# Designed miniproteins, single chains, continued (4), part 73

Each design is a single chain, and the fold is of that chain. pLDDT is the mean over its residues in the fold that is shown.

## One batch from the design tools (miniprotein)

Design m14527
Fold by ESMFold2-Fast:
Structure m14527 (fold): chain A 83 residues (1-83)
Amino acid sequence: KKYKLKPEMMELLRKVGATEEEYSMSDILNYFFTWALKEGLVDPEDPTIIDLSKSELGKLLGVDSLDARDVAGIRARLLTHVE
């Protein structure tokens, strides 16, 4: 199943090359992790922590951090911002 990104998510992920009209959830997750790495949001002492507290995405999702090992939880949160 493919999804369209809502405008706020599209603007964030476009920074890492997201230019498709529709995305699989795997594509969205890959763009999300690429974006988090590029923005330096992965804790270097604990790479399981993604710090969103100072990011626009953290404000959009309403969370200060995500567990990088909880791919299903990240997927569920991103799914609320797709059509």
Scores: mean pLDDT 76

Design m14528
Fold by ESMFold2-Fast:
Structure m14528 (fold): chain A 95 residues (1-95)
Amino acid sequence: MTEEEKIAEKLIEAFRAGVERAIADPSLTVEEIADFLLERIRAIKHWIDENKFSDEIRKKVAEELKKIVDEVRARHPDLPEEKYNEILEIIDSIK
């Protein structure tokens, strides 16, 4: 496993951990969870773009982020459609 792959895996793990904490927080609304996902995904895209990750790693990150976001939607089907679609568009722009 390359150093770039290790960094990508840690980034995905950190995102998943943050998502699980947000979902577990009873003080957060579904809208606030959606905003958290959107802001986090934007930050991840910016960081990947700045660090010049390879196309292969960008695709892997995008696929794993989409899986996590799809898992959130499955648990919260009331997640705002507009924000969900925006999140998916940003993820697609990573690869």
Scores: mean pLDDT 84

Design m14529
Fold by ESMFold2-Fast:
Structure m14529 (fold): chain A 78 residues (1-78)
Amino acid sequence: MEAAMKKLLQKAEAAKEEIRKLAEQGDYDGAIELGRKSANDILITGAKLGVDLQVSSELAGNLIRETYKLVLEAQKKA
């Protein structure tokens, strides 16, 4: 379980960095699409690794929330 959670957290952080780059480049639609796709990937990977759905859905929801936050911050700077 701990190794599975670490894998999901690393996947979320990697996705967040790519989402940030897209948002900073003005590709807001691409950033949102990647956020949704990555959140879905976290749910699927969590299920395959036997992670509790409540835990994986919370992590996926946090990534979606962070995606919109990064897009809004990038829009403010533009």
Scores: mean pLDDT 83

Design m14530
Fold by ESMFold2-Fast:
Structure m14530 (fold): chain A 70 residues (1-70)
Amino acid sequence: MHVVASARATSSRPLSPEAQAALDEAAASLVGTPASRLGEAIRRRVEQLRARFPELKDVEITFDVTLRPA
């Protein structure tokens, strides 16, 4: 089973290209994650993104996840 995910941040200011690329990469990195570990994997990505990019520190980050058969 494969995971397909997209991520977005709700912000009144535009994100840097680096922050946007990191969001896209974080979503892509969820591919191959077991469903039982998705919540923990998403939590860790959110923590890493907020630690790395101050512009994401106080914004809402949403992950939309679709599970596909293998």
Scores: mean pLDDT 73

Design m14531
Fold by ESMFold2-Fast:
Structure m14531 (fold): chain A 95 residues (1-95)
Amino acid sequence: MAEPSLREVIEQLKEAAEELAKKIREALEKGDLKEAVKYLIKLGFLVIAAGGEVLVARKRKAPEEEIKEMEELLEEMKEVYKELEKEVKELEKKL
């Protein structure tokens, strides 16, 4: 089908966010600041993209339950980003 459903977009964003968070944590465990920063930047762009998808869904009058699910995912992604950004900054101070 030519257009992904909002639910499919949510699932893709969730999987991408989880994979990036995993790569950031693995880089942090290895003390690889360069890799940690690289994946943190990618996660930041993914948060921006997810925010854009929420705005598009609202404008298209998507089902309220799906908009809520996307907003909940966006907030979770923001919290994960904030925690990982803090850990990256702490690693940078040790080097």
Scores: mean pLDDT 83

Design m14532
Fold by ESMFold2-Fast:
Structure m14532 (fold): chain A 87 residues (1-87)
Amino acid sequence: SAADEELINALEAAAKELERLLKENAPPDHILLMMQRAVQILKEHKAPEEVIEEAERLTREFAETRKREDAERFVKLLKEYAEELRK
């Protein structure tokens, strides 16, 4: 559907931007803002509750730990969900 196509494009753009921020060693606050934006995109497009909950959990974990691995797991979640939507 057009809505799925729009969501896929938004998720892939968010994942790419997060990967760029991680590669450039951007400040954790910049990474966190992009993660929060991606969660809002998921909510606005009515993604499944389990996807939203996992995205919010990883965002909270990154806010607390500032560990690169938490942001990388978040990028993986966005990419995997985008692939599920492609079907």
Scores: mean pLDDT 88

Design m14533
Fold by ESMFold2-Fast:
Structure m14533 (fold): chain A 74 residues (1-74)
Amino acid sequence: DVEEQIKLVLDNEEAAKAILRIVLRGEHRGLSTEEIAAEILAYLEEHFPELLAKIKDPEAFARALAEYLRRKLA
């Protein structure tokens, strides 16, 4: 379930802080949700590959997470 996977990642304080910064900077730069999702995915692949390995569909997950956080920050 994507919602459970979002909670799993956001319950990690370091990952959550970094992802929030990616979303906020992306919105400030005028990036699309797809571009923000790609930056989230690249960040997780580099810094939290073990966490990302627990995610069934990383690309779909990153899009859903970007959409979720954009709605919450609006």
Scores: mean pLDDT 84

Design m14534
Fold by ESMFold2-Fast:
Structure m14534 (fold): chain A 69 residues (1-69)
Amino acid sequence: GLSPEVRALLEEALAALRAGDVARALELIDQAIKAETDPEIRAKLETLRAALRAGDVVTALAGLTDLLR
């Protein structure tokens, strides 16, 4: 499961994406990757970051929502 720190960062990233602030969402996802110690969750976050860098906001929103459920 997500640590409380990583969860808080990803909840803020989801809010930023919903507001259209892709740059802020990327900063928060980068912070979440640095804080995450679980290699499987880190890999999921890196995949999410790659999708968002490619402009695939729909995939990034879905992935963030799935991680936070």
Scores: mean pLDDT 86

Design m14535
Fold by ESMFold2-Fast:
Structure m14535 (fold): chain A 88 residues (1-88)
Amino acid sequence: SAEYEAYLEKARELYEKFKELYEKTLKEGSGYVDEALEAARKYVEEMMKVYALKIGEDKAKPIEEELRKKTEQELKELREMLLAEAKK
């Protein structure tokens, strides 16, 4: 569907943006960390919309609830990793 394609394309754009900001963090410094984390968060949100359309809301909902809890912790860990790897 057009909605499925739109969510999938948005997820791809956000993933590419995350990769670009990750590389900037490594090359230019920690100023890009918050933007990289925001791109990663939005990527997960769009991918959850893709999965909900593909497998149905009833099957997606418990996975979404568990993933939201895990995503907060993983984004915190990603932040620490990016800060450690950032150009000094």
Scores: mean pLDDT 83

Design m14536
Fold by ESMFold2-Fast:
Structure m14536 (fold): chain A 93 residues (1-93)
Amino acid sequence: SSSTVENLRRSFELALELLREYQRTGDRRKRIEAEATLSMAELQVLMEQRENPDSQTVKEILDLVRQAIAALQAGNVDEAIALVERAIDLLNS
């Protein structure tokens, strides 16, 4: 739905802002907030996938969100940022 796409976009944009702030400052609170934001976004994408099980775009966004969370947990902040940017690009396609 349009409301789900808008909510996902806002969640990804917030996560991106938090990740960039963490990259700039090293503030671990921003990392924790970014991870929580991405985890909530993953839940939203899973709900969208349930409504649209054949959507390749939804599947790709889910894969990107999961990769971004894994990258962040591994300390690969630059990779997490790039993956979130790609998820935003797919929402705009």
Scores: mean pLDDT 88

Design m14537
Fold by ESMFold2-Fast:
Structure m14537 (fold): chain A 74 residues (1-74)
Amino acid sequence: SMEEELLKEEREILTEALRMIREGVPREEVIARVVEKLRELRKKFNLDKSDEEIEASARALVDALVASERAARA
């Protein structure tokens, strides 16, 4: 289904972002990559999301992953 394919693509974005964070890629580069991938999802699934909403979602997602990784090392 479209819903299952969307969830799969979102999981792949999370996996790539986490890999980049673990490889020491700068936060703003990880955010930019997530924004690019979310824009591709918007186009592929015809999602009603603004550029501002995509950027906010990307920043929130990356910040949550960075916080989770820091907690795991504490």
Scores: mean pLDDT 86

Design m14538
Fold by ESMFold2-Fast:
Structure m14538 (fold): chain A 90 residues (1-90)
Amino acid sequence: MELAEEAKEALLRAGELAAEAAALSPDFALTPEEAKKEGEEAAKEAEKLVAELSKTDLEEAKKLVEGAKKAKEAAEKALKAAKERVEKAK
């Protein structure tokens, strides 16, 4: 249960960060709304999948949580890059 919530939270935050990055950069591949929607859908899917795997395959559930955390880190890095690009464009 806890692992499913952790994966959901990480992916939801990744979507929010990606949406913020998209809003700051017109060259971003996704619109802010698309990035947020993809994050929300991924979070729902991961929550259900991790909850099921936590009962049958705990190691696989942990790998999905780590994947969600890496997605969040990637989104944080993308937001930082977008902010730097906007600052250089001024």
Scores: mean pLDDT 76

Design m14539
Fold by ESMFold2-Fast:
Structure m14539 (fold): chain A 78 residues (1-78)
Amino acid sequence: LEELKAAFREVLEELLARREAANPDAPAADVAAARAKIEPLAEETARALVEEPIDLQDTAATPAGKELLALVKKAVEV
């Protein structure tokens, strides 16, 4: 669980960093709000995956992997 949570946190933080680089004039408040959602989203997603195991080697091809990508997009949009 903790290991999976850490992996999602790392991915979400990298995506947020790329978003900041693409939009350097974005409001700091929006960036802070998105960053604040990383930890709870990573924890919630990790818990869900422990209860519903998926093949993470090709996550984009699985229904659960697609749901993960949607959650990640939501996290960096806000």
Scores: mean pLDDT 63

Design m14540
Fold by ESMFold2-Fast:
Structure m14540 (fold): chain A 72 residues (1-72)
Amino acid sequence: MSDVERAEAAARNGDLSTLAEILRTSKDLAARLLAVEALGRLGARDLLEWVLDHSKDPRVRAAARAALEALA
């Protein structure tokens, strides 16, 4: 299973731990962006704040900021 497929399955199942693992370990930008969007839909504010503080990729950081703004 690809990281994108794993992120899609985790998003459908509300699996926050798998989404967080993808963001910590995956090098696939598409999977990381999908995980951030899923965390936003699931209302995982604390994990989104963690992504914003710890991610070095500006695209992942922008997605996390947008998701947090939508939750506010």
Scores: mean pLDDT 84

Design m14541
Fold by ESMFold2-Fast:
Structure m14541 (fold): chain A 63 residues (1-63)
Amino acid sequence: MAAAVAQIRDETLAAVAKFAAEKGPEAALEVGRKGAEMAVQLGAVTEAQAREILEEVERFVAE
């Protein structure tokens, strides 16, 4: 699959889920935020796409 955006979203959510289970929602949010920021810096996603991923992360850890 050549869709880097979809892959980054999936990897970010997987990392967030792992950290939420191990370290709690605060650490999971931090991982998600840094992942989205790095993806924008690398040109892998747009700022709008990174914001969308971060919204999914926030919704995920709020559970």
Scores: mean pLDDT 74

Design m14542
Fold by ESMFold2-Fast:
Structure m14542 (fold): chain A 74 residues (1-74)
Amino acid sequence: SMADELIEETLSKLSPDTTEAVRLIFETLEKLRKEFSDEEFEKAAKKLIERLSEVAPELARGFEKFLESEKKLK
């Protein structure tokens, strides 16, 4: 799927530099928000976080908390 391709592309470009990695992940999340419904976005974001946790667990934890915070505001 397009979401799966975007997730894998993002992970392949992930920099050891934390600032660059965070920027890339935010850009990927913005692309997912623009292309998908809220429900489909949540599914894609969850998959991104699960894949990210295997390569950058600290970064995955931060984004997981960020996304949970957004859900609580709804």
Scores: mean pLDDT 80

Design m14543
Fold by ESMFold2-Fast:
Structure m14543 (fold): chain A 86 residues (1-86)
Amino acid sequence: EVEELASKVKNTTKEILEDENASDETLRRVGDLHYLMGLGLSLNTEDPEAKKEAIEHFELAKKAYERLGDEEMVEEIEKLIELLKK
């Protein structure tokens, strides 16, 4: 089921973000995945649940990029989250 896959992706990402030994490659992949998911969900501006889920994905992507030291991506995502909260 699609719902099972989505939950597994979020749970796996949280485990990766708590793992001090997570590789830069893994952090980049989960960051990119959640960034793209956030962008896709943010296109549905009329759905409050889609907006809320987009923010959650952007927050997970931001944490991954913070661990990578990707300051430019962190800044971009912070702007997107702020825009969606308004």
Scores: mean pLDDT 80

Design m14544
Fold by ESMFold2-Fast:
Structure m14544 (fold): chain A 77 residues (1-77)
Amino acid sequence: KVVVSGVDLDNPHSGVASLYAERVKRAAEKAGVEGEFLVEIKGDKITITNKETGATVTLPLTASDEEIAAALKELSK
């Protein structure tokens, strides 16, 4: 099971964080990654945190689905 929560730190009322969280969730499901993740958007960057391990990865907001999937695999080790 994959659970992803999103927060836009610049605008917490924005729907962008929820849309990005759905994108990260799909990338995780496609990559076979399980766990609970937090996506935080700040400026032109996203920070993905594995809530079970506390590990984090920072990516540009323009990151591809492949880059997101690779980062999620690293966070799950």
Scores: mean pLDDT 79

Design m14545
Fold by ESMFold2-Fast:
Structure m14545 (fold): chain A 98 residues (1-98)
Amino acid sequence: ASAGAEAAAKGGAEGFSRLPGFTGTASGNTATVTAEDTEAGRAAAKEAAEAAGTVPGTTGTAEGNTATITYGDDPEAARDGGMAAGGGATAGLASNGG
């Protein structure tokens, strides 16, 4: 992974870890974000992955309360993907009383 993609993954994981009920880990250009195993947490993970996936060069997948986000080598796309993922997670929490 490029240094920019790795920085985006680490920054994303750290940013998510600041949200209540979230834990984030990074490996290479991939951030794995786990929310609480609640309806709100599962919605947040799904929305984060979906939002990240709308950014070209960024891939998001969700399984239960876990979102896996892979950042591309373009620093602008990686930044946009991380911001979209964070917005999606926040929206999912809010929509489900989290």
Scores: mean pLDDT 75

Design m14546
Fold by ESMFold2-Fast:
Structure m14546 (fold): chain A 77 residues (1-77)
Amino acid sequence: PLRPVKLPTLDVSHLSEEERKELLARVNEWAAAQGLPVRASVDENGYLEVLVTDPAASPEEARRQAELVVAHARELA
C-alpha cells in the first residue's frame, strides 16, 4: 500500500541490553512455535517492534499478528 501499516510497539527502554536480548529471544521463539511469520526487534530508542514477514498477509492480518506478539512480550517484560 502507499501508506505503511502502523503496527503496535512496546516500550522496553527501561530494560537493560541483556534483558532486551533475552526478551527478544523468548518472543521470537514463542512466535515461531505459534507458526507466526514475524520477527521482533528492538530499535535504538528502546521500542520493541514487530516485522511481519508473510508477503501474502493483509494489513489487518499483519496488525493481528503483531498485536499477539506485542501482548506476549508485555507479559514477559
Scores: mean pLDDT 78

Design m14547
Fold by ESMFold2-Fast:
Structure m14547 (fold): chain A 80 residues (1-80)
Amino acid sequence: ERRLSREELLKLLERILEVLKKHNAPQETIDKVEEMIEKVKKGEEISEDEFGALISLVGETASGEASAAILRVIDETLAS
């Protein structure tokens, strides 16, 4: 499985945030994505487990439409 660079991860998280905002996802889920973006911007390392936990939360709390769009964003980023 491909390891994302910090820059790639930041772009992915920003795209996820845009999708969540567009689909009116719960504020708690939006806040957690914003927290992870801030950690990446500060140069903090994000583990695969931590990222996976965020994606699980998105799948649990966001609409099916938003979740499908986010999975597409992830697939596009990992395939590139």
Scores: mean pLDDT 77

Design m14548
Fold by ESMFold2-Fast:
Structure m14548 (fold): chain A 99 residues (1-99)
Amino acid sequence: SLEELLEMQELGKKFAEAVKKGDYEEAKKYLIELVKKLDLSKVPIFKGYTKEEVIEILEKTSLEDFKEAVEEAVGENVSGAFGPILKIIGLLLKKSKEK
């Protein structure tokens, strides 16, 4: 719905603002809430994952690994836009498979 889209945009903005503040605990929380609202079946990077599995991976990711993934994916040019956010999630999922 339009309401769900607006909620996802607001969560993306709050995520970017938390990252800019260096509050990676808050940023991680907003990212998890955004994933809860995503239709994963429409996003190729989530192929082979359930929504519950993605959320569990994000919740178990240390704040250090989360910060490293954010910095690697977007650097200092963090935005609440969907592309950068999906890149961060994809990198975290990849790192979970390598450990």
Scores: mean pLDDT 78

Design m14549
Fold by ESMFold2-Fast:
Structure m14549 (fold): chain A 70 residues (1-70)
Amino acid sequence: SLEDIVVAELMRDLGLSREQARAALRLGMAADEDTSPAALARRIEEATGVRLSPADAAGVLAAGRVLRAE
């Protein structure tokens, strides 16, 4: 699936485990229109213990928004 491809990309590019990548992507997909990359990075750290830069979190946010657009 497209979700599985994006999860694999996040694992490779950000060094995340599969569970961490899936959790990060799902948080990105659940984010509203007003969610900043910094806010998403904080939510990912709270959920997974992983600290992403705002730039990396922006990538996760963009990927999540694309996956929501069916």
Scores: mean pLDDT 85

Design m14550
Fold by ESMFold2-Fast:
Structure m14550 (fold): chain A 96 residues (1-96)
Amino acid sequence: MSSSQIDQARQQMDDLMDRDVDRSSRDPDYRDMNISGYNSIISRNPNSSVSYTGLGGLYYVQGNYDQSIYYYTQSINIDPNNSYSRRLLDQARRRQ
């Protein structure tokens, strides 16, 4: 797999997460459904780094920066190459 294909896949994941996070900032019911959904995925696949990234983003827009930091950290512990979670972790720490 080429470096460009990996970068493109990461960009697409970032775009999808940003869209879900944006809607969740405006719609608390959608946010709660997504939190439940990611928790359901994690219960079946505890190594889902992207699901922890999603939870981090959802808690971030809720203003719960402690939980956001926790979930982004779990994402990075599972996948140290998750640059999106690393950048968002730094952003959440600055908000705390």
Scores: mean pLDDT 75

Design m14551
Fold by ESMFold2-Fast:
Structure m14551 (fold): chain A 73 residues (1-73)
Amino acid sequence: IELSEEERKKLKVFQQLLGLEVTGEWDEATRAALREKLGDRLPVAAASLGADPDSLGRGFLDAVLAYLTSLGL
């Protein structure tokens, strides 16, 4: 996944909220924690998973961050 400076900052905040190591990277630990924490509460991510695989990484991260922001995190 290609991350902008702004996306990386949001990802670090997200990792802190999940109690993960703050790496600023879209790693497997971050993805696993996301799936575990949100599970069936992340319908926006399900919509993103229907996108083309080549664009999935970027769109998925943005959708997840937007969804978490909407939850007041």
Scores: mean pLDDT 60

Design m14552
Fold by ESMFold2-Fast:
Structure m14552 (fold): chain A 80 residues (1-80)
Amino acid sequence: SLEEKVEELLKKMREIFERAKKATDPDEIQRYLEELKKLFDEMIELTKENPELRQKVAEEFQKLYDEVLDILNEVIEKKK
């Protein structure tokens, strides 16, 4: 189902977030941000006919993306 495909992609985003939390290399974390954006683009295309599911996807993506950006900024500050 569409919901099952979206949940699979959300699970992949959460796995990327878990890797980002353990990462110490800014370049690695930047690649995780790029991977999150690619997964988000795929989910937005999948949910184009379902506005409620699209909203849920957008909200969860924004939260995870912002958290990974915070991790990146902290790592950059510590690696001066």
Scores: mean pLDDT 85

Design m14553
Fold by ESMFold2-Fast:
Structure m14553 (fold): chain A 65 residues (1-65)
Amino acid sequence: ALEEAFVRQVRAIAKQYGLEEVEVRIEDGNVTITAKGKEADLQKALAEATSIARALGFGEVTGVA
């Protein structure tokens, strides 16, 4: 499914930046990404995830460390 593929991609991006305990929640087309790690690494991962989410038609994307 589209959401499953998106979650896998976000997890791959987060692992690339050394983030742990990655969770992705999608409600009303809005995406919330939670992860543990450095704020700078989370922001880099969030920027990549936001680009993908927008391409797929998702709404707002927010990150929580």
Scores: mean pLDDT 79

Design m14554
Fold by ESMFold2-Fast:
Structure m14554 (fold): chain A 90 residues (1-90)
Amino acid sequence: SKEEEELKKKIEEIRKKALDPKLSKEEIVKLTLELMEEMAKYLRSQGKDELAEIVEEEKKTFEKYAKNYSKEEVQEIAVYIADKALELIK
């Protein structure tokens, strides 16, 4: 659908920005949280409410503990989440 195409494009843009050496750790964290929020919304639109709730809880956990990660670890997490999100969108 158009919504799936727009979401995929947004995730790809976030993935690219996460690898930009000019972005701060804080900016990459914000982009990752935005990606997780959009993914949870998408899952709810597909009737996958339980999975959406899991993503929302994981988002809160990541937001809480992101301060404990290095920039490189945050970049790796962001790319991992983006790749997994792209696999879930059909």
Scores: mean pLDDT 88

Design m14555
Fold by ESMFold2-Fast:
Structure m14555 (fold): chain A 99 residues (1-99)
Amino acid sequence: AARDRLVEALRRLAEKSTDPEYQAGAKALADAVRNATTPEQLREVARAALDFMESLAKTSTDPEVLQSAIETARAVAELVPELRERADKVIQLAKENLK
């Protein structure tokens, strides 16, 4: 399911990140996705996850973190199609920072 893919993408991001704040943020978002009980809560958490991915795409120089941000943004777009355009911009930014 799209929800399970987002949880898994966030867990992988936490595992690949060497920054303790990135690890904690990704874990907290994975738990929030898992614990969301309404579609409205899921949309709020998905937006928060995408905000975090946008920040990582702008600030990270780690190729594994950037690749995980791409996977997570893609999972957000699958879960909340209204965020697809923004997710695509995050994916593009992360790809531009990959060398």
Scores: mean pLDDT 84

Design m14556
Fold by ESMFold2-Fast:
Structure m14556 (fold): chain A 79 residues (1-79)
Amino acid sequence: MAAEEAEKREETLENVLYTALFIHNYYVAGLPPEEAERLAKERVREALENLSLEEREALARELAAEVSEKYSDAADVIE
């Protein structure tokens, strides 16, 4: 049970981190989709090697917040 729970949690977090990093790279940094994907995968790999589960969860939250701020700014400049 513990190994299955940890694996499922890590898998879910990896997917969340990848998605947040891709959206950040594509929408916030303005990178092409292919480069945004490549850099997101590299940063996920680095995070898995160097960060604790809690630190990876914190990173995902920060990236999501930054994407939300950028979307709000984009809406304001269109008006």
Scores: mean pLDDT 70

Design m14557
Fold by ESMFold2-Fast:
Structure m14557 (fold): chain A 61 residues (1-61)
Amino acid sequence: ALPSREEVLAELEEERAASTDPDHRALLDVLMEALRETPPEDLDATIRFVVGVLEEQRRAA
């Protein structure tokens, strides 16, 4: 099942707190803003996008 907006936001906040890279933190801020601004009809697509970005970042680490 797809995570909720609140679950993904909590994960992004944890990742931001652990990050020492200002560029990475800026990316996380953009993703959090996108989730907050996304209307309900587009929310699933935005969540899938954000989760994909987070998974890619973890593979690159």
Scores: mean pLDDT 79

Design m14558
Fold by ESMFold2-Fast:
Structure m14558 (fold): chain A 67 residues (1-67)
Amino acid sequence: EAEKLREEIKRLLMEKAGLSEEEAEEYVEQLIEDSDRALTRLYLEGRLTPEEASRLGKLADELKKLL
């Protein structure tokens, strides 16, 4: 379900990357548009580990399949 997947991605962004709820909502849309660009930005800012970025990328791919 797309809604549950959006909430999971948002929660991970808030908990792991330290984003606010509003920032996480915006980043979900950025992940849908270009996951590599969005994840690379967070990684370069030191906000995600490689493992966290990989997990978010997989979730973004699953979300895109539901859209």
Scores: mean pLDDT 81

Design m14559
Fold by ESMFold2-Fast:
Structure m14559 (fold): chain A 111 residues (1-111)
Amino acid sequence: SYEERAAEAAYEGGKKAGGNEGGAKAAGGAGRGAAREAGKYGTAESAAAAGISGVGGYVEALISGGGTEKGADAAREGGRGAAGGGSTGGEEGGKAAARGVEEGAKKGAEE
């Protein structure tokens, strides 16, 4: 599924960025959460794009030292853009992606 693809990409990105197992799991959870929540507001293709964009932003924020809050902001922006920027679906998709990052990161870290 697109959620599993987003989770795997985020986990691998976290590992490549030098994260420990807990950090990589949190990144994987963030990716899965972003894709799942964005999917409620767009097509499956838009949801997958939003999830992947959110994952990229999250990983970049971790590498730059911005942490989860910066990752959530990047996921919101990426999700909005991927879902068609400026449309109602795009805005809500971006917000959902940001929520998914925060929720997924917490859940992933707990595993």
Scores: mean pLDDT 60

Design m14560
Fold by ESMFold2-Fast:
Parts: sequence; C-alpha cells; structure tokens
Structure m14560 (fold): chain A 63 residues (1-63)
Amino acid sequence: GRRVLLRATRDHTATAPDELSLRRGEVVELVDVTAETDEFIEGVDAATGRRVRVPKSAVEVLA
C-alpha cells in the first residue's frame, strides 16, 4: 500500500480510540494508506502496527 510521512503542526489529543494523539513536531509514518478524505488520512501506524486515523488539519505531509 501507499506510505506517507507526516509531521504534527500542533498538539492533538485523540477523541476516539482510532485517532493518534500527537505533539507538535512529532513525525509519524503511515504504511498502507487505503482511505483519505478532506478531514482524515487512514492507514497503519508503522510504530505500533495499528490502523489509525490522523486529522489532516493537525499534520503536514513530508513524503
């Protein structure tokens, strides 16, 4: 699947079990991105192997 490298542009506290909590400047790699909307990117978190949702408003795309 598609891979995406993301950097948090702000602190974000997860409001659902499938969301990632982020600190500003934190880098997250999503592997196997299969769903992307205007609001969220969904994929597998490389660090945990868990399928997660990341709000696009809280991150920038690096790669």
Scores: mean pLDDT 80

Design m14561
Fold by ESMFold2-Fast:
Structure m14561 (fold): chain A 104 residues (1-104)
Amino acid sequence: SDSEKVERTIKLLEEAKNLLNRALELSTNPTVQQALQVVIDLINKAIELVKQRKFKEALRQVEIALQLLRQLLQSPSLSPEVQKLIQEAIGLLEEAIKLLKELL
């Protein structure tokens, strides 16, 4: 059902946010910290938009977040632990995008 897809999408976005908050806590580079905070803010906005059933707007926020995380992975300033958390968050955001497209 659409309600089950909404609930699953929110859970995926919350899990991605939790991984990125851990990455932020482990990061000492200010540029990496700023980039992670921007992505976390985009995911928070996406969660609120999903709760409001604004799926097209939510999808746009998640797609921007995904693009920024992929760019961040190219940074030489990432520790292996932070890189792994970002890669795991990317996987969760890709799954959330798939569900959001099914809700359109």
Scores: mean pLDDT 92

